# Designs tried in a protein design run: designed miniproteins, single chains, continued (2). Part 68

Each design is a single chain, and the fold is of that chain. pLDDT is the mean over its residues in the fold that is shown.

## One batch from the design tools (miniprotein)

Design m6344
Fold by ESMFold2-Fast:
Structure m6344 (fold): chain A 82 residues (1-82)
Amino acid sequence: SKVDALQEAAIYVREALSELRKLGKEKLAEEIEKRLAEAGLTGDVKKVAEALIEAAKELSKVPGIDQKKVEKAIEYAEKAKK
């Protein structure tokens, strides 16, 4: 389902955010988490999926983040947008 795909995307983004925190980038992780929480409050699956895609793209630019997790987050979020 779209909700299951959205949940999978959220799990991969959270794992990448955990890696970001381990790299000492707490402030960036907090800003991304805040934007995702704001999107979640809308209850709009498409808006949440778009926020997860943008978060994953931002995470992909950070050296040391597992790119496979970023790719999976984008894949599942795109499925949730359909």
Scores: mean pLDDT 86

Design m6345
Fold by ESMFold2-Fast:
Structure m6345 (fold): chain A 70 residues (1-70)
Amino acid sequence: SMDELIAEARAHYTGADGKLSEEQAIALAKSQGLSETQARAIIASFRGADGKLSPEALASGIVLVKKITK
């Protein structure tokens, strides 16, 4: 579920600021079966002004890509 993805991101992929870098976001997306191209598309679409993603933004992007590709 999206809540499980948010929890996993917060537990294992966020830095001290509670956000994901590009590298961490790619790693989580790949663990969920996404390609690097799909991961980078999510990052480009959902990253904040600081260039990082919240767990919520990344989880939403992963769920959306999985829904579209099914």
Scores: mean pLDDT 82

Design m6346
Fold by ESMFold2-Fast:
Structure m6346 (fold): chain A 74 residues (1-74)
Amino acid sequence: MAALEAKVPGLVETLENSPSAEERRKAAEEIGELAKQGVDVSAAFPALADAAVNDPDPAVRAAAGAALAVIAKR
């Protein structure tokens, strides 16, 4: 669990700063997958919320919204 939590800062960095929409989408999806596994992804909430509303790519917005929905089920 702690080792998987160590991935969260890198995924947040990718989601916020990658010039590739595909990389940002994959980062949001991976954060959602970690949340499904019971990993604490609370540090990603601001980045996911921002991406779900403000990302220029609709696929990234959808992926961030899906990750937030997984977290909300907890």
Scores: mean pLDDT 80

Design m6347
Fold by ESMFold2-Fast:
Structure m6347 (fold): chain A 104 residues (1-104)
Amino acid sequence: MPIEGTPVSPEEARELAREGASDPSKVSGVFLLASESGDWEALVAASEAILEQEPNDAYSWLMLGRGYAKLGKNDLAIEYYQKSKQVGDATTSAKAEKNIAKIK
């Protein structure tokens, strides 16, 4: 796929997410960039870096599950969606449940 601009590597995404853990706009930007470019390894790396500092961030668990699902690692995706469901509110838990149901 042709990517516009410089793609974010998984290592760079992890560093940006770790640095940006104190700045939610940087974290959101990395998730958006990885999703738009189809760089699912970068999405995984960014999500892992945030969860190292904020293990109760249900949205980052949801993004980690999405990244693994897009990489074809369905068992890991289901596990991380279940983590998102466990630590999330009712809305985030519903989103995780729907994503689990789509994996077949």
Scores: mean pLDDT 72

Design m6348
Fold by ESMFold2-Fast:
Structure m6348 (fold): chain A 85 residues (1-85)
Amino acid sequence: MALTEAEVEARLAEFKKEIDELIKKLVEQGKSVEEIKDAAISLMSDLIEKFVAENPDQPEDLAQRFATELHEYTYRLITEVENEQ
């Protein structure tokens, strides 16, 4: 069965939090913008693959939407880090 919008948004919020916490940790450690960007993109890719693996029977459109929203969020956070340097 298809996931509800509420279930998709809840899972997306959890993954956004993981990316936010990673970026915050790396900023606090004094990592370079390039290191933060590489780590954030790597985590984003891993989380997208995890969502697809957890939801193998869902339409491809759902996976694509999830990937797009997580991608946009991650790159927005990276841009915010770049603007602070």
Scores: mean pLDDT 80

Design m6349
Fold by ESMFold2-Fast:
Parts: structure tokens; sequence; C-alpha cells
Structure m6349 (fold): chain A 96 residues (1-96)
């Protein structure tokens, strides 16, 4: 359901907010790895093709971020957050 898909993306937003709040490179790298793992687990459990495609994109973006500085990681995390929030808003509109 759209509600189930929203729950997955809300959790990813929470993890992105932790990346943005990171004070050190090590903290940011740890949060990025946790976000990748969560997205991979969600991908394996979901049967929705749109959610799978979005999660695949998110995984690829965060994998690319692993080689970047904390400033670059936090900038990219904010951009990805905005994209995911737009997807959540679209799903919420389809529920109502």
Amino acid sequence: SYADNIAIFDQIITQIDQIIASQTQAQANSQIQQTIQFAQDAYSRTTDPQTQATLSYIIAQFQQMQQQSIDQQQHRARVIRGMIQSIINTYRNQLN
C-alpha cells in the first residue's frame, strides 16, 4: 500500500537527518552505511516496483557518497531528502 511505502521512506528521511546532524566524518560515514543497509533490506522485502526503483536509486547515491567529505555528504543528503519528501507527498496525495 502507499501507507507501507511512506513508512519506508519516512525511516530513510530519519536516517538522512542523522547524516545531516553528524559532527564528524566517522559519524557521517557510519550513518551513510546504516542508510544503505536499511535501503537494501527494504528493497529485498518490498514487492512494489516504484518503491524498488526509488530504493535502488537511493542505494546508488549513498554508495557514491561514501568517498566524499562530510560537507559534500551533508549537501547531497539534503538534496536526496528533498526528493524523497516529494515522493512521500505524492503517495500521501494518492491516499487522500
Scores: mean pLDDT 88

Design m6350
Fold by ESMFold2-Fast:
Structure m6350 (fold): chain A 74 residues (1-74)
Amino acid sequence: SHAALVAEVEAVLAEGLAAGLSQEELTRRVVDVLRAHGHDELAERVAAVGAQLIARGVSREEFAAALLHTVRLS
């Protein structure tokens, strides 16, 4: 379900933040989850959003929240 996908992405982001992963690594892990579930177009959108946010220099926490929001909106 979409709710289960959102929960998995949220868990992956929480684990990545706790582990001190870079924004690039957080994006990669979310993209990997989405592709594993056949959401290739959403994975490309998340990658694009991640690249834009890295360019803006947002905090790691704001970055994770924005990636999660992108998944929720699909």
Scores: mean pLDDT 88

Design m6351
Fold by ESMFold2-Fast:
Structure m6351 (fold): chain A 87 residues (1-87)
Amino acid sequence: SIEQALKHLELAKKYAEQSGDKETTKRVNEHVDKAIEYAKQGDVDKAIEHAVEAIRAALEGLLTAKDKDKMQEAIEHLSLAVDYLRA
């Protein structure tokens, strides 16, 4: 469901912002914004590609995040978004 994917992408953005790492949040959210844009256009494959890149950025951000639990929540919501895009 694209609607559920969009919900989880937006939640991932909020949790990344709460992680306390502005550089990582910027990289994650640049990819999340592209995933949202492609999902709204119906380009599911490109939406998945950008959601996966957001996951990679967030995983790297776990090393430097002030609030690692918030970054882990961002990763969980990104993973759920990918699952909903693939369904």
Scores: mean pLDDT 88

Design m6352
Fold by ESMFold2-Fast:
Structure m6352 (fold): chain A 85 residues (1-85)
Amino acid sequence: MAPQIVNLVAVAGNGVALVSGSVKGADEGSTVTVTVNGQTATTKTGKDGGFTVEIDGARAGDVATVTVTSSDGKTATASVTVRAL
């Protein structure tokens, strides 16, 4: 199945952003890549498709781009504006 990124939120506090969301249509352990302001952080989806990743250097008003790559090589991308805590 093609992955879908849902419930994507990003909040920044104390120089770090937390980016959280869920992925549908992809297996547990799918690769999640978050990019903001040229910084990149990666994680894996959990059993319920959820992920949370910390990324340095993001501030409120920045745009985080999230790319999910499933085990079968399919990708989905979404963006979210970082909000202040």
Scores: mean pLDDT 80

Design m6353
Fold by ESMFold2-Fast:
Structure m6353 (fold): chain A 76 residues (1-76)
Amino acid sequence: DIEKKIEELLAKQKEKMGDSTDPELLRELAREAVEFLIEVFGAPEEVREILEKYLETGTLTEEEQELFAEWVEKVL
């Protein structure tokens, strides 16, 4: 059940975050959320590489941004 997995992820992230405004913690939570989306919805290799690059560098080319957006539109 995707809904239950999303609920469990949000509960864990809320527990870890608490009242924290630490940018490093927020970055780690964002990484976990991206990994969760790849696991739950299944992403083609190209999209997985784009998301991994973004998590490591914080930067995407215009072409990579378009590919990611098209995938999100398809799965949502």
Scores: mean pLDDT 69

Design m6354
Fold by ESMFold2-Fast:
Structure m6354 (fold): chain A 98 residues (1-98)
Amino acid sequence: MEELIENTKRAIELLEKALESLEDPEKAAELAYRAFQELTKAGNLSKDIEVRNLLTLAAQKAYLGYQALKDGNVEEAKKYLEEALRYAEEALRKAEEL
């Protein structure tokens, strides 16, 4: 659980940095992809189905945000990254309650 919590916290920080970097889509895309990797690692560590499902949704949204940034669709990317952040924060909250 400690490694899952730390990976999820790193993903949240990366998603927040990506959202702050939307004026630099290449930097935002790199940060979003790194968040996707951390969320995927956290999900693979989860034995709790609810936490795993939230981390999987967060990872999917982070990846969609990454793809939108690569396509130059900053508004769509922002929406996906905000959804990814919400799911990641919910996963962290539930994981800390276990």
Scores: mean pLDDT 89

Design m6355
Fold by ESMFold2-Fast:
Structure m6355 (fold): chain A 97 residues (1-97)
Amino acid sequence: SPRYETLVELSNLLTETGKALKDGNIENAKKYLEKMRELLEKNKSLIDPKEYSQLMSLIEEAIRALEEGNIKEAYRLVLEAEVTVTLLLMKEYVEER
C-alpha cells in the first residue's frame, strides 16, 4: 500500500529526528522535520484529512519549538507524532488484511 509505505517512511524520519534531538544536532532535526512536511504534502491524497491535519500540526509545532530554542518541547512533540504514526500503521495493517 502506498499509504503504508508513506507511514513507514514518516516513522523512520521521526526516529531519526528523535536521535538528532538527543545528540543535540538541531540542524539535522530541522532537516528531518522539513522532509516529513514535504513527504506529507506530496502524499496528502494518501492520508485521511483529519490524520493529515494532526500530523502536520505536530510537525509544524515541533519546527516552531526548535526555532524558539525549546528542544524539550520539540522532543515531546516528536514523541507524540511517533505514537500517532504507530497507531496509523496498526490501523493500516488491520484494514489491509
Scores: mean pLDDT 87

Design m6356
Fold by ESMFold2-Fast:
Structure m6356 (fold): chain A 65 residues (1-65)
Amino acid sequence: SMEEEAREIVEEAIGEAAPKSKDLEELERLVLQLLLRRHPEQVDLLLAQMPAAIKAYEAGELKIE
């Protein structure tokens, strides 16, 4: 589904940004920059998924390999 695809895109962006971020605020900023660069036409949908994905990352629920 479109929602599952959007979630996967956000989760991958978190995986790329997390090792480069100092804190959660920087993580959110880096993820936003990646989403805007890669998917500027879908950013509203991706941003809607971002809070839940970041919360899952903080909870250790995202398996980022």
Scores: mean pLDDT 78

Design m6357
Fold by ESMFold2-Fast:
Structure m6357 (fold): chain A 64 residues (1-64)
Amino acid sequence: SASELRKLAIEYTAEALRVIGEMFDRIREKGIEDKKAVEEELERMKKELERLRKEYEERVKEIE
């Protein structure tokens, strides 16, 4: 239903924002001037966001 689709979109957005926030917290802890540490955390964020996107797509397919 349209209501379930809206709920999933809101949930996905909230989770994605949390992942981004956690990435910035870890970069702050490790040092923002360490290029390799920054690149490592960006790669980690990309992988987690891709997992969330795949999960969201699968849940949407179950509703249609």
Scores: mean pLDDT 83

Design m6358
Fold by ESMFold2-Fast:
Structure m6358 (fold): chain A 76 residues (1-76)
Amino acid sequence: AEADELARRAAEEMKSEAAAKAILAAGGMTRLQALDDLDQARSFAEQMTQQAKRAFGEKVGELVREVSEAALREVA
């Protein structure tokens, strides 16, 4: 029972991660990294996060936000 619950949870996590990765790979990360205006980059990251939440749900939006925030922190 517990092992089944863990397996189901892992599958949901993997699906959410795959969706977030697909959104970022569709040009999101490339455009974000090409922006040399930090204000524009933050605005674009927020837009991607909101789109991900609307299309795939809150968890996917959180993953997109985390990756975008990490990328912005590395270039800032």
Scores: mean pLDDT 69

Design m6359
Fold by ESMFold2-Fast:
Structure m6359 (fold): chain A 60 residues (1-60)
Amino acid sequence: GAMGGGMAGAGAAAKGGNSEAGRKAGQYVTLFGDAEKAREAGEAAGSPEYAERAAEEAQK
């Protein structure tokens, strides 16, 4: 987790980077149905922040 933001590019990268990658990652999380699997998939893609968010959302 980040306190006080810290990473200004994190949000911009997700929105301005690739909506396709974001959508695909989301689908992957749903397909697996596992927060841990989603986290590992995100790490492989090089998006630890995305993986963390997906894992948290899945845990909800």
Scores: mean pLDDT 53

Design m6360
Fold by ESMFold2-Fast:
Formats: C-alpha cells, structure tokens, sequence
Structure m6360 (fold): chain A 79 residues (1-79)
C-alpha cells in the first residue's frame, strides 16, 4: 500500500540521516530527518515522530532556522 511505502521511505530517510550525522554533515542529517518526521506526521504516526525528534534533537537544535523545502510528491502517501 502507499502507506507501507511511505513508512519504508521514512525509515530509509532516518538511516540516511544517521549516516550523515556520523559524518558531521548536520545539514544533510537535518534534511533527511525532517522529511522523515513530515512523512510520519502525514501518516499520523505521532510516536515515530517523537522518536525521530529525540534521535536528532542536537541536529534540530543547531539548525532550527533552516527553511525546509516542500515534501516531494513521491514521498507523500496517496490518500
């Protein structure tokens, strides 16, 4: 289903964000983590949003004013 694909994409984005953070690329980590949070928000997965927010709290704290681009259409679940 589109929901399952969106969840898989969000999970992939979280892993990419972790790799970017380990490499010190905080901007890339912020972008991937933020996209994952937005996907979970669209799905109503509040607990997963909180988990991602906690995992990347330092990244979000350091770059809070970074404007996020619109969520790509291919990452949105078809409702």
Amino acid sequence: SSVEKAKAKAEELVEKAKEAEKKGDLETAYRYASLAVRIYARLGEVEKMVEVGKEFKEVFKKLPDLELPELPADMLPEL
Scores: mean pLDDT 74

Design m6361
Fold by ESMFold2-Fast:
Structure m6361 (fold): chain A 69 residues (1-69)
Amino acid sequence: SHMKKKERDKLIEEALRARSRGDLKSAQEYLDKALSLIEDEKKRQQLRDGLNDPESWLLAEAVVRAIER
């Protein structure tokens, strides 16, 4: 939903901020929270598998936004 999209976007933004300061653990925790807001279990699993590393975080915003249009 639109409201969940805003919460997801905020969590992704926090993850990117944590990554920019070198706090990779906090960045991963924020990313995991954003993924948990995706109610479709199959989509959540696919995204979790693809985004479960720091190099994939640039994709997190684009992928999550694309999923809930």
Scores: mean pLDDT 62

Design m6362
Fold by ESMFold2-Fast:
Structure m6362 (fold): chain A 63 residues (1-63)
Amino acid sequence: NATNQKIADLAQKGIDALAAGNVDEAIRYFEEGAKLAEKAGHTVAADALRQFAEAVPGLYAAR
């Protein structure tokens, strides 16, 4: 449905932002996706996106 598509689009924008070196923008997209997933009842997807947003600064700050 439209909500699932929007979650997927936000996750993809986050990935694209990481590829471009825009770490802060990527975190924002993953956080938006996680909030939308949680609101839609997709708790596993929401938790995964939040964990990734939290991990991204540590993974990319040194590189």
Scores: mean pLDDT 77

Design m6363
Fold by ESMFold2-Fast:
Structure m6363 (fold): chain A 82 residues (1-82)
Amino acid sequence: SHMEKEYEEKKIEALTEWLKKHFGLPEDLARKVAEEILKLVKTYNDPLLKEAIDAIVNNETPSFEAFFRLRLLAVDIIKRLK
């Protein structure tokens, strides 16, 4: 639906900015990592990753566990894409 596509783009933009802020990634790499994170979230339906992403989109602080899970996934993807 239109609302689902709009929210997906919001998640990509928010994650791209989060990755730039927390890992110092350049725009192009940060966006690629954000897209891979969202692909894995859809595939595995991980509740901690969903919590972290929704919090970031809404400019809220996720739980420590959700934040830590997202950071671990981001590090793994960054290592694979570099």
Scores: mean pLDDT 83

Design m6364
Fold by ESMFold2-Fast:
Structure m6364 (fold): chain A 121 residues (1-121)
Amino acid sequence: SEHQEKVHEILEKVTPKVAPLLEAYGLEATRTRVGILLIMVTPGGASLSNREIAELLGVSTATVSRTRRRLLEAGVLGKKVVKGKEVEYVADSALRKALLDSLTPEEQEELLEAIDYVKSK
């Protein structure tokens, strides 16, 4: 989809910028790892299902599930309860800042539109 293509273009620019921070956790900065983290810091992204994330990133739901589990095991993602629902969040404040600072206002809007699109299906 057009939204998937725009997300891929954003990830090509963001991945090198956050790679050193992921390396500190012993993790290679793969497109899927960076993509999940970027979705989790974007408004509405933490509420997406594995299927919706898989559609945005162009990967299988099994790949999303496995990648999220690995990021949780490494401590890059944390879990918290918000309004009675368990949600994941980027636990490292420096990584969260680097992800957000890596995006132009236009790229932020494109990510918001992509998230809204997969939720509307």
Scores: mean pLDDT 86

Design m6365
Fold by ESMFold2-Fast:
Structure m6365 (fold): chain A 104 residues (1-104)
Amino acid sequence: METRLRAEVRLSLDEMRRLGASDRVTVSVAVVTEDGTVLIASVEVSLGEVSEVEKPGLKVKAEARREGDEIVVRVEVTSDKPVSGAAVTGSSGGVHGSGAAKRV
């Protein structure tokens, strides 16, 4: 049975502009399966866009939108295997954020 997870990564637009970062965010996902396998994927998404990447056993979809003074990246992760843990991070230039992954 596949595992589906959702996470949100928030980055300050003010900090991004102050540090000269673009409105493009690199989302990195690491999934640990119950059998101890580590699956990793990265996808770039720009403000107002939806981006997807698919690797064997792992699919990641990221959507970036503006909410006030933040870029909010909504990340959906699909794993073909049962998941014991996941880490979702986002970065743009010198600005970094992380999101707690929640089962759907």
Scores: mean pLDDT 81

Design m6366
Fold by ESMFold2-Fast:
Structure m6366 (fold): chain A 82 residues (1-82)
Amino acid sequence: ELPELTGVSEKAREEAQRLVREALEIAEDGLKKGYSPGAVATAVLMYLLALSSPFSKRLGISDEELRALARQVLAWLEERLG
């Protein structure tokens, strides 16, 4: 199951959940290509950073909230990758 994200506005939570789904797709594609779990996790974090500016501007997500989101996604991916 995809992780539940709490402690943010409903809009920010929904956007964050969509990012988690995208992260899962990136992780699965990376593993199919033979990348290491660490490389896949790094790519996911870079992807989240690339998307953070639009979400921050639109939803008022702080740097601290972005770091918390990145940690949640990384922990979830590492759990599933092994």
Scores: mean pLDDT 65

Design m6367
Fold by ESMFold2-Fast:
Formats: sequence, C-alpha cells, structure tokens
Structure m6367 (fold): chain A 110 residues (1-110)
Amino acid sequence: ASDEEIREALRSLGITDDETIDALVAAFNEIGGGSGVVSVEALREYLRKMGFSDETIEKVVALFEKAGKGSGVVSIEELLELYKNSSPEDQGFLLGVLLRIAEQQKKRRS
C-alpha cells in the first residue's frame, strides 16, 4: 500500500491527528520494509523492540494472522477489514496498540 492509502485507512478508523498518522505510516513501512504488507514475524519482532509484553504481542499476532487468513502477511486493506468486523473490545485493543506504537515512533523523532 502507498503512504496515502495507509493514511486514508487510519483516518477511516477515526484517527485524525496528523502526527499520529505519520508515526503509524512510518511504523508500517519499518515493519514491512517498504513492501506494502506486514509479515507476522516482522510485526512480532517490531513489537518486542518497542517493549510490548509477550501477552500483548501474541494477541496482536493472532489478530493479524486472522486478517491475513494464514498467509503470514497482512495488507492495510486486510487489517482495515479485520478492524471493521471486530468486536468493540478487539477494536479498542487494536486502536490502543496503534496509539502506543505511534507514541514510541514520535519519541524516536525527538
């Protein structure tokens, strides 16, 4: 996905802060290595590097594996579809993880 496609997907989730959107675009590109998709393995390593707990990492990975339908990779479109079809509890969890990722990315820009 292009940076613009990622930004539009994030806005559709209710994220309106441009700094948060830019941080998440940077995170997506870091995890995906510019490929436009996120591998489950790269996501797991990224979240460990960011200091997330093993419990949180495994919950995020399980959601991404579901989004990717066992392919081991997830596009922004698949992640957006998963979010829209998730329970309010899973939506809140995923949004919370995204906001924590954004805050860590913002700190790197210091």
Scores: mean pLDDT 78

Design m6368
Fold by ESMFold2-Fast:
Structure m6368 (fold): chain A 65 residues (1-65)
Amino acid sequence: MEEVRKAAEEIGNRALKLGLADRAEVRGDEVVLYVRNPSEDDRGSLEILRGVAAALGARVRVVEL
């Protein structure tokens, strides 16, 4: 569980550094990414992060603002 939480935190931090999310919030094994007007490229990058998170046992929720 701690390893999955660390993975969720790392995914959140990467989304913020890449400018893909305005805010990231970790809730257990889930990271919630708050996104404004994502471009097609942003949506593709979010899909990749979702896949990486799933491989690590973490969940990604994307909330469009």
Scores: mean pLDDT 81

Design m6369
Fold by ESMFold2-Fast:
Structure m6369 (fold): chain A 70 residues (1-70)
Amino acid sequence: ASGAGNGAAAGAAASGGDGKAAEAAMRYITLGHQKSGPEGAAKGAYEGALKAGGEKTARGARDGQFSGAL
């Protein structure tokens, strides 16, 4: 869980998102997990990053989440 969150934040930042976009991705992982478990966490990371930094940042957050979950 913490690895996936840190990965999503790093991925969002690496894709041109600022710290705010990274924090949004991390926050929405937690909110999504509370609603729908692991699937909600993945969806939350993507949607949080998308709202804060756009599609490129959302893709980075998703990729970072998978890397962090290893």
Scores: mean pLDDT 62

Design m6370
Fold by ESMFold2-Fast:
Structure m6370 (fold): chain A 59 residues (1-59)
Amino acid sequence: KIEELRQKALEYGRKANEAYKKIYDEEVSPEEREKLRSDIANYQKEVDKYVKEIAELEK
């Protein structure tokens, strides 16, 4: 179960990283940048959620 949470945290972290790189690609419109920022915020919340659950379960 902890490994499942760890994998999900990694997956969302990667998605956040991908979206972050897209923002700095310079080919992104202002509307796309806002969407990417929203996506990054959502992915980061998921990472934080799973990291917290892992920390609680490991003790």
Scores: mean pLDDT 78

Design m6371
Fold by ESMFold2-Fast:
Structure m6371 (fold): chain A 80 residues (1-80)
Amino acid sequence: SEIDKAVEEIRKVFEEYFETGNLEEALKKIRDIAKKAGLSDDQIEELERVFRLAARYYEETGDKEGALEAVEQHARYVLS
């Protein structure tokens, strides 16, 4: 489905973020994915907020799995 594809693309962006640490580049890619998936500006802002919170959680804890799970769950909700 388009939802599964968008969630997979978002997950890949977060995995790239773990390697690069470049949050600004990750957020630009997330905006592009969300816009192509038909999300409103408000939904994109909410997704970015969750991405920033998950990135901070990862930076504080080193927990990649927890960060990915949080972003994936939220992405599925806003794309539904």
Scores: mean pLDDT 84

Design m6372
Fold by ESMFold2-Fast:
Structure m6372 (fold): chain A 96 residues (1-96)
Amino acid sequence: SEFAKEIAKQLELVTNEKIDPNASLEELIKLLDERIEELQRLAETDPEKALASLSPSSQELVEWLKELGFSEADAFSVVISFLAMIKSIAKLELKK
């Protein structure tokens, strides 16, 4: 579906991963759950790997928030919240 392609595009804009353009909305929701959980774990255990898993724009956002005095955990939580928002939008479309 066109909407699944837009969700995949948003996920690619946030993460440093190439998403299958034929992925279903249900597959994208599962992938979003996996990325959220992994990013939460890496933010606490290996922040450098957490940062490297993000797109350049998302990396700039995390670094900017840290420059503003936010903790590393709080800076990553903003990116995690954005992924959770994308997931919520995908779930709303799945209800149609």
Scores: mean pLDDT 85

Design m6373
Fold by ESMFold2-Fast:
Structure m6373 (fold): chain A 56 residues (1-56)
Amino acid sequence: MFLSLEEEIAILLGVDVSDIESIELVKIEGLSKIYRVTLKDGSEKLVSVPTGGIYS
């Protein structure tokens, strides 16, 4: 039911957890937390995660 933050982001991006180099909280916007995810290939993604995780 609950996933770790790295697992949630990996699922949202369609990547392996091992491909994630770093995760940084950028801002909180309403009910969502915005993370900057740096992948080991050097790419960056912004990911919106609901407050409290992916659970409904």
Scores: mean pLDDT 74

Design m6374
Fold by ESMFold2-Fast:
Structure m6374 (fold): chain A 74 residues (1-74)
Amino acid sequence: SAVEALLEQHLAKLRKGHEYLLELRDEGKLTEEQVRAALERELATLIDEARVLFPEHADEIAARLREEVERLLA
């Protein structure tokens, strides 16, 4: 479905974004706090997009994206 396609796209963006942020942290360019803040900003953007595109599914998409961010930042 279009909803599942958006969710998988957003999960992939969060995972790839986190990997890139960790590379910058390992190079000494970002702190762990800056990595967390950057990933949280990406999360907020993706949740806002989901609310616009699929308002009836936005809460479920947001919950799954938040769970992924919590997993990545653990």
Scores: mean pLDDT 89

Design m6375
Fold by ESMFold2-Fast:
Structure m6375 (fold): chain A 102 residues (1-102)
Amino acid sequence: MMEPVYMSVIYAIRRGGPEAAIRELEAIAEALGDPEIRELAERLRRDPKKAAVEVAKETKTPEAYLLAKLLGGELPDEEAEKMAREFEERLREFERNPLPPR
């Protein structure tokens, strides 16, 4: 299940850029013992833009498209750009109306 991983990475990018995203992925890979997540972290370390765009083209989800856009990658089409934009606005709405502390 990669959606929670992409969400964690998106929040990390907003906090500390691509470097924070790589550290987040490495921490998740270590915690879960998942070689696929580790491979993604290694790809992102070599070329963040290329790796994010490749993942977005493979998964075709709003989360993956936003990740690629935040890393400065080129999205494949206008629909992908729209999905990324709408998802980012949804995240900003959650940030404006955060859940109260427990």
Scores: mean pLDDT 74

Design m6376
Fold by ESMFold2-Fast:
Structure m6376 (fold): chain A 112 residues (1-112)
Amino acid sequence: SKTEKAIDGILAQAEKSSIPVEPLRKYITEGKLPENPVLKRVVEGFEALIRNIVEKKGLPEDEQKLGDLLLITTANLVEEGKDTERALLPLQIYLIRNPEDAKLVLEQIEKQ
């Protein structure tokens, strides 16, 4: 499925970045926070960052606003000196943990 492919992509990027794959998979699919204190703090920080952006800007009602949200999230992370591929990981994690919102993002990716 599209969701399974998105999860696989996130896990592949995590492995490339030396992030433990199995605890991250359980977090994404089951909502189980990692036992490692450092990874747990990183994951909670990512969720807090994305939730803060969503709370301030709202979730997009249409395709154009969804694109704007992705651009704003990417731009903020790039300004912090993070590369583009790494910058999208927190947003992808948030959306996979929020299936209603993830469905909209996955449908937009398939249209492109």
Scores: mean pLDDT 52

Design m6377
Fold by ESMFold2-Fast:
Parts: sequence; C-alpha cells; structure tokens
Structure m6377 (fold): chain A 85 residues (1-85)
Amino acid sequence: SLEEEAEKHRQEAVTHLENAIAAAPPEDQPLVRQTLEEAKKASPKAGARIAELLAKRSTDPVAQEHLRKAAEHFRKAAELEEKLK
C-alpha cells in the first residue's frame, strides 16, 4: 500500500541520517546528531529540507552522500503521503 511504502521510505531516510552522523568528524558529531534528530521528528517534507541543507554544508563526502539519500527518501515519503489525502 502507499501508506506502507511511505513508512518504508521514512525508515530508509532515518537509516541514512544515522550513517551520516557516524561518518561526521568526532568533534562535530554532537551538533550533527542534535540537528539530525530534529529532522527525524519533523514531517518528511521538512526532513528532506533539513537533510539537503546539511548535505550542502558537510565537508565529508560519505556524510554528504548519506544526507542526499536521506533527503531523497524523505521526498518520496512526502509524495506518497500527499497521495493518501
């Protein structure tokens, strides 16, 4: 169902955010973790915007890739949730 697909994309986005935190430099991890926890609790549309903004500001290519993938999955979840209305 569209509802199950939206939830799956939301969970995939969360997994990529967690991987982005793990890839961040140790000195930056607490701040990045706090910001990413806010994205996890936001709507998928807001989560996508937060992840995209962090990807642009990230200097680590692995963290940057995971943040881009998180944004993509949040966008897909938001699109599917719109179809359920």
Scores: mean pLDDT 78

